# Designed miniproteins, single chains, part 53

Each design is a single chain, and the fold is of that chain. pLDDT is the mean over its residues in the fold that is shown.

## One batch from the design tools (miniprotein)

Design m1942
Fold by ESMFold2-Fast:
Structure m1942 (fold): chain A 119 residues (1-119)
Amino acid sequence: SSEYSRQGYKAFLNEDYESAYEYFKKALSIKPSAALYHYLGEALFKLEKYEEAIEYYKKALELDPNSPLAPLTYTNLGEALFKLEKYEEAIEYYEKALELAPNLEKAKENLKKAKEKLK
């Protein structure tokens, strides 16, 4: 529900990622959305559950590839892959983020860092 989404977001802002995960999971069970899959992925990323975060980011992009969050979801997907040392895959997703949002500084910075790992 919108209330669980609101509580999840508040927990996330307070860096209570376990509570954020639980609230977003409850919200998702009521009404799935690309935004909820994206934020659930972010909470899992903060909990260092990178492989699970990747699965939820992919679900966000599958549900709504034209979401306003899509460039940020691609950037976060790349960051999770970078944490797993999958640098070539991370580069691919940062490039997809920049195709959608060419001026997204976070994706540009992360792309540069990932390319440095392959030199």
Scores: mean pLDDT 90

Design m1943
Fold by ESMFold2-Fast:
Structure m1943 (fold): chain A 86 residues (1-86)
Amino acid sequence: MREELTDEDLLVLGAAAYFGSVEQAAKALGISVGTARRRINRAIELGLAEVDPETGEVRLTKEGLDLLRSNPAVQAAFAAAVEALR
């Protein structure tokens, strides 16, 4: 169920997709790489993200993108994190 994901899970997913890297997403959000990887694996299991087999990049599925777009708090936090790292 979509409500099983926290705002923090969605923020980590969005950051990993934007940076293409679990490590960069973890650094951007000030969390451990292990925490970021666990949250991203959960999103993949729920069909919200996929890993590119050639590059290892984390990418959003249509459902993952739609879910992120439906959460204004996650969108605001994500935009702030992205702009801070420019």
Scores: mean pLDDT 72

Design m1944
Fold by ESMFold2-Fast:
Structure m1944 (fold): chain A 74 residues (1-74)
Amino acid sequence: SHIEEALKAFEKDLKELEEKYYKKGNVELTIEGLERGKEELEKLKKTAPEEYHPKIDEKIKEIEEKLKELKKKL
């Protein structure tokens, strides 16, 4: 489904973000990328069937936890 494809693409983008920015010490760019990803997931949830809401919420929570840890480094 379109939603499953979007979630898959999102997971790939998060991994690339971690490799490209976070592991190279670009904490601010990693935060910006994660905040954009969260906004995209929140938009996806508004149009997604209820069936996908738990998976989307899980990903949003994962990003929020990562953001909390990264912001401690600033």
Scores: mean pLDDT 79

Design m1945
Fold by ESMFold2-Fast:
Structure m1945 (fold): chain A 99 residues (1-99)
Amino acid sequence: GAEATFRLEPGDSVVVRARTDGTVTVTVTHVGGGPATLRLEVAGQVATVVLELGEERVLTFDLRAGDELRLTHAPDSAPATLRVRVTGEGAEPVLERRA
């Protein structure tokens, strides 16, 4: 697995791309800044994840090679710092800045 800490500006995303078919677990912990309102997009599904300081969410999905799990910080929010841990073969979290 891989772990990284990211400071997300409004509209920034954390992306986890599956390298192989299998179960991917993403643990998101809020470690600083304002509340995180995250749009979760994975395997054609959409959900909202809200984290306040010190809160943690565990997200587990069965993914196929090339599937992407995306967590986008709301564009009208304050910056938030998240620690993201990924457990899954060849999967790692990557920060994508707002376009």
Scores: mean pLDDT 86

Design m1946
Fold by ESMFold2-Fast:
Structure m1946 (fold): chain A 103 residues (1-103)
Amino acid sequence: MYTGGATAEFDVKKGKYKVTVTVSGASNIKEVRLAVLDEDGTLLATATSSSNTAEIEFEVEKDGKLTVGVQVTSDTDPSGATVTIKIENEDGSVEEKTVTLDA
C-alpha cells in the first residue's frame, strides 16, 4: 500500500468555510484524508473518504493563514497525481489550488 501527501495554504478571514478536494491521476484509491489547520497548527477539521473526493465544513475564528493537508492511500503509487483543493466561504467567494502528491 502506498501513501502520498500534499498541502496548500490559503489566506482566510473569520467565518464559515467548506473545503472540497478532488484527486486526479491516482488509481485504486483506498482512502483520502483531509485535514484543515489554522495558522498556529491547530486542527480545525478532518475528514476521510474512500473515493477520489472528500469535503468538510469548518469555522475560522480569526483572520490568517489556513493549511489544507491531503493524504492519499492506494494500492498503486499515487506520487505525481494531482489534488485540486477548492475553498468556499459562506459569502460565496471561491479559491482553487492544484497541488501534486509526493511520497
Scores: mean pLDDT 84

Design m1947
Fold by ESMFold2-Fast:
Structure m1947 (fold): chain A 81 residues (1-81)
Amino acid sequence: SREELLQEIIRLIFKLPDTDENIEKVLSIFEKHVGKEAVERIKEIIEQSDNKKMGIIEGLRSLDLTEEQLRAILEELKKLV
């Protein structure tokens, strides 16, 4: 179920229009549920990536997130698509 939650989050991120506003909204949702330190790690990965969405996904997969954190992120992302 944790992998299913990750796959659904990834699908929703790719469905969002490619705008800086949407990237900022996604990172804001992440900060709310995983904290500033984790989001700073994701931002560093984004800087090293050719594509911001790919950097976000790589960052998200690098974190040891709980199923509860993933579920909370998924529910907030559903409101953006």
Scores: mean pLDDT 82

Design m1948
Fold by ESMFold2-Fast:
Structure m1948 (fold): chain A 65 residues (1-65)
Amino acid sequence: SMERERLRRQLAEEMREGFEATLKGDYKTAAEHYEKAAELAEELGDDFLAEVLKERAEEAKKKAE
């Protein structure tokens, strides 16, 4: 469906922005993007990816001030 394609594109975008924020040392922003990406992965039924993204968000939070 067009909605699932929208969710897939948004997931890819949130993952990319989380990675980019991590490279810049903006860990607060990285955590926010990875959390959104995890929610999108759950909506798409990709529970494994959602778990990985939650872990990345948690790591970013630990590095954030």
Scores: mean pLDDT 89

Design m1949
Fold by ESMFold2-Fast:
Parts: sequence; C-alpha cells; structure tokens
Structure m1949 (fold): chain A 100 residues (1-100)
Amino acid sequence: SIEELEKELEKLVEELRRVAPEKVQPLVEKLAETLKRFMELVKNKASLEEIAKEADKLILLFEEVLEAVKDDPEMRAVVEKRKKEIEEILQEIIELHQES
C-alpha cells in the first residue's frame, strides 16, 4: 500500500538523519520536507506532472548531499545506498498512483 511505502521512506530518511554529518543536516531536513510534500500530492491525487517535479527535487537534493560528502567514501556509500532505496520506493508509489 502507499501508506506502507510512506512509512518505509520515513524510516530511510530518519536513518540518513542519524548518520549524516552536521554540515549535511539542513539538506536532510529539506529531503524530509520535500518527501512530505511528495506524499501530500500523491494522497490528494495531484497531477503526475506535479508529483514528478517533487520526485525530481528529491533526486536533486540527494545529488547535493553526495557532493557535500564527496571526500568521505564511507558516508558517500551510505548516501548512495539510501538514494537508490528511496528512488525505488518513489517509483513504486508513482506506479501505484498511475493505476488508481
């Protein structure tokens, strides 16, 4: 369900917040806010264009986080893994929305 996928996304963001360096925390908070907006658009059955734009913002924020941790290979690996997991869940949510 979309509700189960939302909980998985929230858990992944909380895990990222726990491990992220102080300098990256503001970007993680922007990710959390953008994710909340993405879910609000999905739940309110907004247009695919609006939902896709919020998903694109999430991806761009992950690129900013990766740039901020580029000199930390261990942290970069964690962020890349979380980005992939979140992207997969976002795609599944969008597919479920299209089927509705």
Scores: mean pLDDT 83

Design m1950
Fold by ESMFold2-Fast:
Structure m1950 (fold): chain A 55 residues (1-55)
Amino acid sequence: SMMEELERLFEEALEAVRRGDLERAERLGVKMVTQFGDVASAERVGRAIREYLAR
């Protein structure tokens, strides 16, 4: 169930990026690292934020 919670956070972070809620996306990325140790997923969220800003 921790994997399912992490997947849900990742999907929520990408949804936040799509909506332009970059503050929420950053908070969810930090939560992935601090509570789940998932640096790779947090880096993917960071890339999505950068791509959003480059549009």
Scores: mean pLDDT 84

Design m1951
Fold by ESMFold2-Fast:
Structure m1951 (fold): chain A 66 residues (1-66)
Amino acid sequence: SELKKKLLETIGEIIRVIGEIFDLELELEKNKSDKEKVEELKKKIEELEKKLEELKKKLEEIEKQL
């Protein structure tokens, strides 16, 4: 089923994005005293959080079609 393939691919993308957010949060803790690095990392985390919300909406739309 093409729909099940899309579901699994979307779940896979969500897991990858969550992993990337956690990696950046860890880098944020390591670089806590570097104001420039902190601001850069925060912006990247915010962009990934927005992507995660879009992927969650996509997942909900796919699940409604199952």
Scores: mean pLDDT 87

Design m1952
Fold by ESMFold2-Fast:
Structure m1952 (fold): chain A 67 residues (1-67)
Amino acid sequence: AQELRDKGIRALEEGNVEEAAKYFEEAVKASGYKDPQTLRELAFVYRTLGDQEKADEYLKLAREVEK
């Protein structure tokens, strides 16, 4: 899970936003949707891609996990 998140961050640093989304999606799934930090990072990536609906969905999940 953490390794996938690190790969997502690296993809963002390289400007590969679509690749970053894939790594963060895998990291989120590997954590069982229980890592609020990775959920927020995935939401940010989808917002950057222009997918506001998915960005809002993952942000809501992050807020529900993090009280």
Scores: mean pLDDT 81

Design m1953
Fold by ESMFold2-Fast:
Structure m1953 (fold): chain A 57 residues (1-57)
Amino acid sequence: RIEELLKELREIGRKIAEIKKQIEESTDEAKKAELMEELRKLIERGNELLEEIERLR
């Protein structure tokens, strides 16, 4: 259902914003690399949800 997918998208968007902020504030290269990997996974999940929503429209 579109409403459920939109809710999940908002949650992912919030997490992406938090991780981006942590990457900008971090001085630890290893931590940055870990956060960038998490960011990539969240972006991929968000894209999957967007495709699902577009398919339902």
Scores: mean pLDDT 80

Design m1954
Fold by ESMFold2-Fast:
Structure m1954 (fold): chain A 88 residues (1-88)
Amino acid sequence: MEKEKLLKEIEKEAKKYGEELYDYLTNVLKVPEEKAKEVAEKAKEEAIEKARKLLEEGKELEEVKEEAKKVLEEVPRKFIEELNEKAK
């Protein structure tokens, strides 16, 4: 029950972050909407997957939340770095 509640909370935070990331990518970086949606969805999915894996390993709830947040920040960071590399 507690693990399921934490996972749902992480999903909610990931969705909110994904919406903010989508807005940043489209309005600031002028990334095409379809690609921005793909990046936002990938960040959400990878964060949730990380949380599930850690919960299966019996990690503490606080640690799971912290690690999921790190994944949520890493996915867009790598995407932005890749965009900069393609721009030379």
Scores: mean pLDDT 77

Design m1955
Fold by ESMFold2-Fast:
Order: sequence, then structure tokens, then C-alpha cells
Structure m1955 (fold): chain A 57 residues (1-57)
Amino acid sequence: KKKKVYEKILKLLEKEAKKRGFTDMKEIEELAEAILEESLKIASLEQIEKALKEVEK
């Protein structure tokens, strides 16, 4: 379940990074990991997943 949320964050960051011309995939992966860990300090995994579904639409 945590891996699914990470993959959604990663996909959103990859899309935004590509739009802005940023192509360092390793740095994007590290940022996705940091965002997930910071988000988990203030929200549950389920709340984060719900928020990501709204952003994807």
C-alpha cells in the first residue's frame, strides 16, 4: 500500500519535471520519497492516497 502511494507521487513528479525540462530521475525519486515521508508525519497513508486521486483529476 505504501509502495502504491509512492508510485503515484513519483508519476506526478515525473510529469511536472518533464514539463519543466528537469530530467534527473534519481533526484525525482529521492524527492518523491521525501514527500511521502514528510506527508506521513501529518496525515495517514489513506488520506495521502485520497489527496493524490484529486490531484490526478
Scores: mean pLDDT 75

Design m1956
Fold by ESMFold2-Fast:
Structure m1956 (fold): chain A 70 residues (1-70)
Amino acid sequence: MSKMELIQEILVLLQEHKPKSIEELVELLNEALRKIGRYDVEVTEDNLIESLSSLSKEQLIELAKVLKEM
């Protein structure tokens, strides 16, 4: 699976949580990032794709797993 495919899976998982706004989606993603130990990454509406693209393939896999457990 490519990094782009993993990013798409993460975006789908975020939408499956049915966030009421982009702000809730961003909050959910930041919570998941904290659960994988990425306290150094603060996601905003403006940097969402750039932030996900900065993660390693292994970190994207771990993030998807955490989102499925939330």
Scores: mean pLDDT 82

Design m1957
Fold by ESMFold2-Fast:
Structure m1957 (fold): chain A 57 residues (1-57)
Amino acid sequence: MKAVAKEDVSGPAGVILTLKKGEEVEILKEYENGDVLAKGKDGEVGLVGSSKLEYID
């Protein structure tokens, strides 16, 4: 499942996935609290709020 960042996202490296608006990610796992575990284009993995993503899959 793929998604695109709706806005810039930043947080602690290794916990929150840092994204720029328009950056595509692969959703690995969704959590019940609305967070998702996602993988960025260079292979980095981290958490991001699902509300900041637009699902394209």
Scores: mean pLDDT 78

Design m1958
Fold by ESMFold2-Fast:
Structure m1958 (fold): chain A 64 residues (1-64)
Amino acid sequence: MIKELLEEQMRAAVEVVAAAVELAVAKSLGDEKEAEEAQKRLDEESERTLRLDKELEEARRKAA
């Protein structure tokens, strides 16, 4: 339960970092298309991270 949520949160966090690095690289190279794609990925993974954070807080509240 909580362990699985923590594992998913860690994976989502890694994907956010990866997307942020891809965005920074694309912007540095002036690749607008790659930058737009990376921005969409960053937004999607950030949304997922927020959702998992809410689920984890609720699970911790119920476990206490």
Scores: mean pLDDT 80

Design m1959
Fold by ESMFold2-Fast:
Structure m1959 (fold): chain A 83 residues (1-83)
Amino acid sequence: MLEELIESLKEAAEETNNASDYTRLGILLYQLGKYEEAVEYYKKAIEIAPNNWVAYENLAKALEALGKTEEAEEYRKKAEELK
């Protein structure tokens, strides 16, 4: 059920190449503790919408959860610049 929802969201986001869909997928993966996958989809969202500070802030949170504190700080700073 949940894995099927994730796969549907992945397919939809890849089909539309939509930053909002990638961000929503990243948030869902983060809530499930799948931080590495969340990072991947937040990065895809940023590639499409590089001024989306919300995606940068969420990326920083996921990186911090993975213990990548230095990388998290870089993206958090970028999010603040875009506000």
Scores: mean pLDDT 81

Design m1960
Fold by ESMFold2-Fast:
Order: C-alpha cells, then sequence, then structure tokens
Structure m1960 (fold): chain A 56 residues (1-56)
C-alpha cells in the first residue's frame, strides 16, 4: 500500500530531521522524486508525516 511505503520512508528520515534538520529531509524527499525512487503522491504523504514528526 502507498501509505505503508511512505510511512517507512518517513521513519527512516526521522533521524535525519533530528541530526540535520527538517529542510534537509525535505530536500532528500524531493531528490528521491527526481531520481524516480518515489512518486509525487508518495512524496506528499511523506512530507505530511515528516511535518507531524517535527511537531512531536
Amino acid sequence: ELEERAKRIAEHLKPVIEKRGYDYALELVDAAVRRGYVTPEEAEIIKKLLEEIKKK
């Protein structure tokens, strides 16, 4: 399921947010879309999950 994949990617990016910051994690997501690793739809879900992680 698309949401499950996005959730896994967001979980992998949580340490990146803690160490390098939220904006850097967003750039990695955008780079993954450009490389074809994730779809734009997946990227939107990942970004929402990352925003929730940032708030916690």
Scores: mean pLDDT 78

Design m1961
Fold by ESMFold2-Fast:
Structure m1961 (fold): chain A 86 residues (1-86)
Amino acid sequence: MTIVITFKNFSVSELTGLALRAIGLELEGYDVKIEIKGDTLTITVKNADQALVDEFLKLAEELEKEGYEVKIEEKGDTLTITITKP
């Protein structure tokens, strides 16, 4: 499964922390692409297992409870999560 997670309206410090976590996934053997553009970070994981999918969905749920705008879309083998900071 492919996961695409996008973080919008985050500070440079927050995006740096998220990018470092994504690098951690790459070191664990996941196929990870990281793209930072302004206040937006996109992380693509191409070889995600069910455990990683569940962890990303849990993260999205936790951030939504904290007041973030969360959009989740699943099409075929691709899970797209967009998280926007208020």
Scores: mean pLDDT 83

Design m1962
Fold by ESMFold2-Fast:
Structure m1962 (fold): chain A 67 residues (1-67)
Amino acid sequence: DLQAQVDALKAGYDGFQALHTEMEARLAAAKAAGTNPAEYERAVQGTRDGLASRKAQYDAAKAQLDA
């Protein structure tokens, strides 16, 4: 069921978007506290890359469904 796959990919994308927002908030808090932000900087970059990948997967599956 391609519709179920599209729905699952969108849910994954939305969840990963929430994770990215959380990582940005933690990075901001670490910088404000004067702690080493490098770990959170890596996490923010990783979630940004993961969002792009998940959006591409969702868009591709949706295009197949719409064809």
Scores: mean pLDDT 82

Design m1963
Fold by ESMFold2-Fast:
Structure m1963 (fold): chain A 71 residues (1-71)
Amino acid sequence: SMEEAIARARRLLEENPSLREDLQKLRQKAVAESMDDETMIEQVRELLRKHGLDPSRFSNRELYALLLLAG
């Protein structure tokens, strides 16, 4: 469910403060550069890899949720 996806995303961000900070910076960059959704999702995947996480375990909806919940 969407509620379970949000709960999982929130937990991941709480457990990975450096990932949260990088996602916040990505969100600011995406707005400044008028980044399209496909490019933005690929940048989220690259940040997950940088932090030792497997992006293939996340749906596109969960990747968007991570970016939005990071603030």
Scores: mean pLDDT 84

Design m1964
Fold by ESMFold2-Fast:
Structure m1964 (fold): chain A 56 residues (1-56)
Amino acid sequence: SGDGVTTLEEFVRRMFKGLGLNPSEEEVKRQAKLLGRFDLDGDGVLSPEELERMLS
């Protein structure tokens, strides 16, 4: 995304690529659902500030 808002799926893709992994689309969706259980808003969307905190 280029609008300053990142979905859980986009976050998972970036994390896996940063680790040198090549996840399938199905794998990304599954991991995004798991992370969504820890998403307090439950909307499946992360702000850039939240992403920085999670990656720190």
Scores: mean pLDDT 65

Design m1965
Fold by ESMFold2-Fast:
Structure m1965 (fold): chain A 111 residues (1-111)
Amino acid sequence: KAEELIAEGKYEEAIELLKPLAEKGDALAWYNLGVAYYKLGDYEKAIEYYEKAIKLTNERIEELYYNLGEAYYKKGDYEKAIEYYKKALEIDPENEKAKENLKKAEEELKK
């Protein structure tokens, strides 16, 4: 339901469905709230909700680390972006997007 709304770009509608589920302790709902806020450009809320998901579950931990890296990158916090991309790569060394975005974050930090 909410994942379908996110896929269709209906982020505000997804958030309304996800909030009560997340408040009841659904880790996947916290993760999807993070995704929806990231898509809306609210990177601070995305980070907050990804961190709530990590506290509740070890499922999707690579995806959560990668998405935290992306959100920190968008905020211009390249040191934190590098930290989380590296954590994602420790779990899945073959994640090509994490490798590419790690390199980009390292290049931004050197500028």
Scores: mean pLDDT 85

Design m1966
Fold by ESMFold2-Fast:
Structure m1966 (fold): chain A 68 residues (1-68)
Amino acid sequence: SKEKREREIRELRSRAKGHENMALIYQGKAEAARKRGDEETAAKYEALAREHESQAQAARKKAEELEA
């Protein structure tokens, strides 16, 4: 039980880190699009970045709940 919980926490933290990395990539793509005046593409990448940020936060909250 404890080992299984620790593994789930580790997997959730790893997933959160993956989503955080994707959010940074999309933020960079959005910034590049904005600099070239492509506001539509920038908005799409910003939305993707926010979605990944949300998923990262959800995974981190799940990990914290399992540690309680």
Scores: mean pLDDT 89

Design m1967
Fold by ESMFold2-Fast:
Structure m1967 (fold): chain A 93 residues (1-93)
Amino acid sequence: SKEAEEYALEAAKYAAEAAKRAKTIEGVAAATAAAIAAIGAATEARLGLNAATAAEAAAKAAKAAAERAETEEAKKAAEEAAKYAKKAAEAGK
């Protein structure tokens, strides 16, 4: 689904912003993992594979990044990443 791909790419952008706003190496690592998972979900959607499952994994990674965020900006970015990853999962069903 093009819609699932677009939502997953938006999730990746917000996860990358969370990494930029992170104050700790652990925060950067968690947000980077969320961005990689979201790119994976976009790839699965483009290829017509298990897009919903990949996007659910991206949403979990983004939520974990939000919980590890030490700045309000990083937390908001990670929460937006989780929101778009959930939209990608619904569109990928």
Scores: mean pLDDT 86

Design m1968
Fold by ESMFold2-Fast:
Structure m1968 (fold): chain A 59 residues (1-59)
Amino acid sequence: SKLEELIKKYGKEKVEKALKEATEYLKKLAKKMGDPSIAEDEELRLYLAEQILKKEEAK
């Protein structure tokens, strides 16, 4: 799965932190858009977590 791939590449702790940031971002976006399904979108959450991890790696 995508989650297992991210854990293998970045480690569980970094992935959990990125997922937490992605969850908070999606909650804010869902509230702004008036669509709670955005906060439940696991594919979008994993995509955002991967983007966060890539930005951290680019330091």
Scores: mean pLDDT 80

Design m1969
Fold by ESMFold2-Fast:
Structure m1969 (fold): chain A 96 residues (1-96)
Amino acid sequence: AVLAPLTGVVLAIKIEHESLEKSRETAAKAVLIVEEAGGKLLDTRYFESGEALIVAEFPSRELAEQTYERIKELAEKEGAKASVLSEEEKAKLLAA
């Protein structure tokens, strides 16, 4: 479709850890994984509650999914939790 050529896959990844410092360390490593995978970093946010948000654009769904799996494995290894926000959750977040 004509509307598809300019549409990248935008993924919002949330990282949670009990430690603010560890959450930020894991998020920083996740950003490097995004860039290494050919993703374009759009935004990063750090929350006082120990949460971090990474918003990135990927040229394909497959690259987005592969990158998220790498981030998920990293998070689990470091005692953190990684989750992907749905399109609806991402839209609400971007509107807030």
Scores: mean pLDDT 76

Design m1970
Fold by ESMFold2-Fast:
Structure m1970 (fold): chain A 60 residues (1-60)
Amino acid sequence: MKEEVERLKKRADETKAGLDAAVQRFAEQDPEAGARVQRSADETKALLDEFVEKAEKEYE
């Protein structure tokens, strides 16, 4: 069970890095779209952080 949580943490970290790169790519092509994607990415990162914390406690 804890192995799955560790894998989730690594995937979350990779997802955060991928989101950051994608947001930068979008902002360079379309500044307006980049601003909207930035907000979505920020919210997604916060949700990922909360999800990992909850998964650690719920997945015993």
Scores: mean pLDDT 77

Design m1971
Fold by ESMFold2-Fast:
Structure m1971 (fold): chain A 89 residues (1-89)
Amino acid sequence: GKLERVKELEKKAKEALEAGDIEAALEYAEELLELGREAYKEGDLEVAKEAFEKALKLAKEALKKAPKELIKRAIALILRAIGGLIELD
């Protein structure tokens, strides 16, 4: 189910980062954030936590490699992922 989708999106984001496609990596990390938000609304806290943690980690890795035009997007994603994790506590 959703946990397999979290792992698939993490794998795709990591492959994009390794290829230097920071924009694609951020898109997959944003999909993880949305999956986490959907899981949270459905009461699937395990999937929500995993998705938010993976989105945060990937956004931080993307920020390290981000060109100037993607920095704001990476920072916004980091803040949103942290917000999701705070809501789970």
Scores: mean pLDDT 88

Design m1972
Fold by ESMFold2-Fast:
Order: structure tokens, then C-alpha cells, then sequence
Structure m1972 (fold): chain A 55 residues (1-55)
């Protein structure tokens, strides 16, 4: 799956994430997971990052 990581300073990184890595990320405490259609957004406020994943 395609993943886009945005950091708190506005930097953007593109990559790929597996379904196993996605499920592991969802299990972390303090993360916020939002699913809208084929887009999954994971926000980690402690690290100041936002990950957007498209199926």
C-alpha cells in the first residue's frame, strides 16, 4: 500500500507499507486512526507525524 508521512515541520516522505505494518501501527497506544473509504490516516501526536495510507 502507498504511504505518505508528513512531519510537524511540513516535510513529506513517500513510501510503501504492508498490511502487517499497518496493523502493528494501529496497535500502538496514543495514536489516532481514521478510516475514510480507501484512505487510512494514522496520527501520532507524541512524534508529531501523520501517516496517510491508500489501499
Amino acid sequence: MKAVVTTSDGSVYEGEISEEELEEAKKRPDVKVTEEGDIITIEDPALGIKIEIKK
Scores: mean pLDDT 78

Design m1973
Fold by ESMFold2-Fast:
Structure m1973 (fold): chain A 76 residues (1-76)
Amino acid sequence: SSAEEELRKILEETGKRLNELVENKASEEEIQKVAEEGKKKIEELARKHNVPKRTLDTWLGLLEGELKEALEILRK
């Protein structure tokens, strides 16, 4: 669906921004801020398109995974 395509785009764009922040040795605060912005975009899109909770939870879980990986790399 168009909603799933837009959710994927938000996840990919957020993941790319997180990777760029890690490469540039940005702060944990900046990384968490970008992830929170991505989460809000996903939740807002899901609300507008009446996306099922299970689908929303899947996309939010993928974003949380990207955030966790970014923070683990940064903390090394």
Scores: mean pLDDT 86

Design m1974
Fold by ESMFold2-Fast:
Structure m1974 (fold): chain A 60 residues (1-60)
Amino acid sequence: AASLRARAAELRARLAELLAKAEAGDPAAAARIAVAREIGDKLREIGDEIEKELKIKKEK
């Protein structure tokens, strides 16, 4: 059966192709990677902050 993990693997493969194009000197591909990384980093930071807040709120 199809799963979100399979979709995530497909997206990772497509991102790897985009990274290879950026390394070959495609500035548009490099710019897209930079934006995607910033969004990913922000989402991870928000997730960590929510988890930390929930733990502190229960202990206070």
Scores: mean pLDDT 69

Design m1975
Fold by ESMFold2-Fast:
Structure m1975 (fold): chain A 65 residues (1-65)
Amino acid sequence: DHVAAFAARLAAIQARHGVRLDADFMNGARAAMDRANWNPGFTDAMMSSIDRNPVPGTGTVADLT
């Protein structure tokens, strides 16, 4: 499932950086991947971009527990 794989990759990025990503940004990224029919090159480029420049939302993962 492409959506489950995407969610797992986002969870790994959040855990690695200790931040919660912006929900609106994540929803936009997922919508873009849906429009690209989960093209592997596009998906990997998008995920790499998110990992390099995470867009933090409110608080860190630790602050939200």
Scores: mean pLDDT 71

Design m1976
Fold by ESMFold2-Fast:
Structure m1976 (fold): chain A 113 residues (1-113)
Amino acid sequence: MEAARREIDRLIERFASRGLTLEEMNRLAELMNLSPELAYYAGRRLAEVIRRKSPLPVTEEEILRLIASILGLDPSIMREVGVEEEDIASILANLSAHVSPEMAEAAIRGARE
């Protein structure tokens, strides 16, 4: 758990500095699938970074859409947070690992904190 949290922090730092590669996005999804607590932690950390780095105020909905587009979350969750069908199809086609519905929901709860 602690090693997984440290790896999530490194991936989120990379996201903040340069964005994530497809391999790094898949690795983040794998880590989030390990437990609801890790998914929640990842969602919360991503939302914190997005808020800090944005030059303009961002809404919760905008943050959730961005997180969904980066992580290839479950299509139902992506639709709920307002990701367009074309973008959902592209994300799903390009990721080798996806966050399960349970873990996606935990990440969205974390992002709302």
Scores: mean pLDDT 75

Design m1977
Fold by ESMFold2-Fast:
Structure m1977 (fold): chain A 58 residues (1-58)
Amino acid sequence: MAEEVEELLKKQGRPGLAARYRDILRAMENSPVDPEGGRRVAEEFVERLKKAYEKIKK
């Protein structure tokens, strides 16, 4: 799923967003402030990228 979003963003000419999407996923696992709270904040940003993926996929 995550890799699918990266590949789709790259094909649509958004390689920078694809790289940042992967970085956000890493931040979800290595939140320095709070693993659970950090995931919640990171997930909000990931949702924005997922919407871009859905618009392209649709």
Scores: mean pLDDT 63

Design m1978
Fold by ESMFold2-Fast:
Structure m1978 (fold): chain A 52 residues (1-52)
Amino acid sequence: LEEIRKLQEEYRKKLDEMEKAGKPVDEIGKLADEYFRKLNELRRKRGEEARK
């Protein structure tokens, strides 16, 4: 839970900063892609712990 929460806060902060800086949508998309990749990894580890 804590790791997911930290990821969400960090992602939102970076997203906000990139939008304010006028970064292209491609870079914003890459940030989102990396965020979801990390989210999926944390969810998989949770599933593995539940199976133990």
Scores: mean pLDDT 75

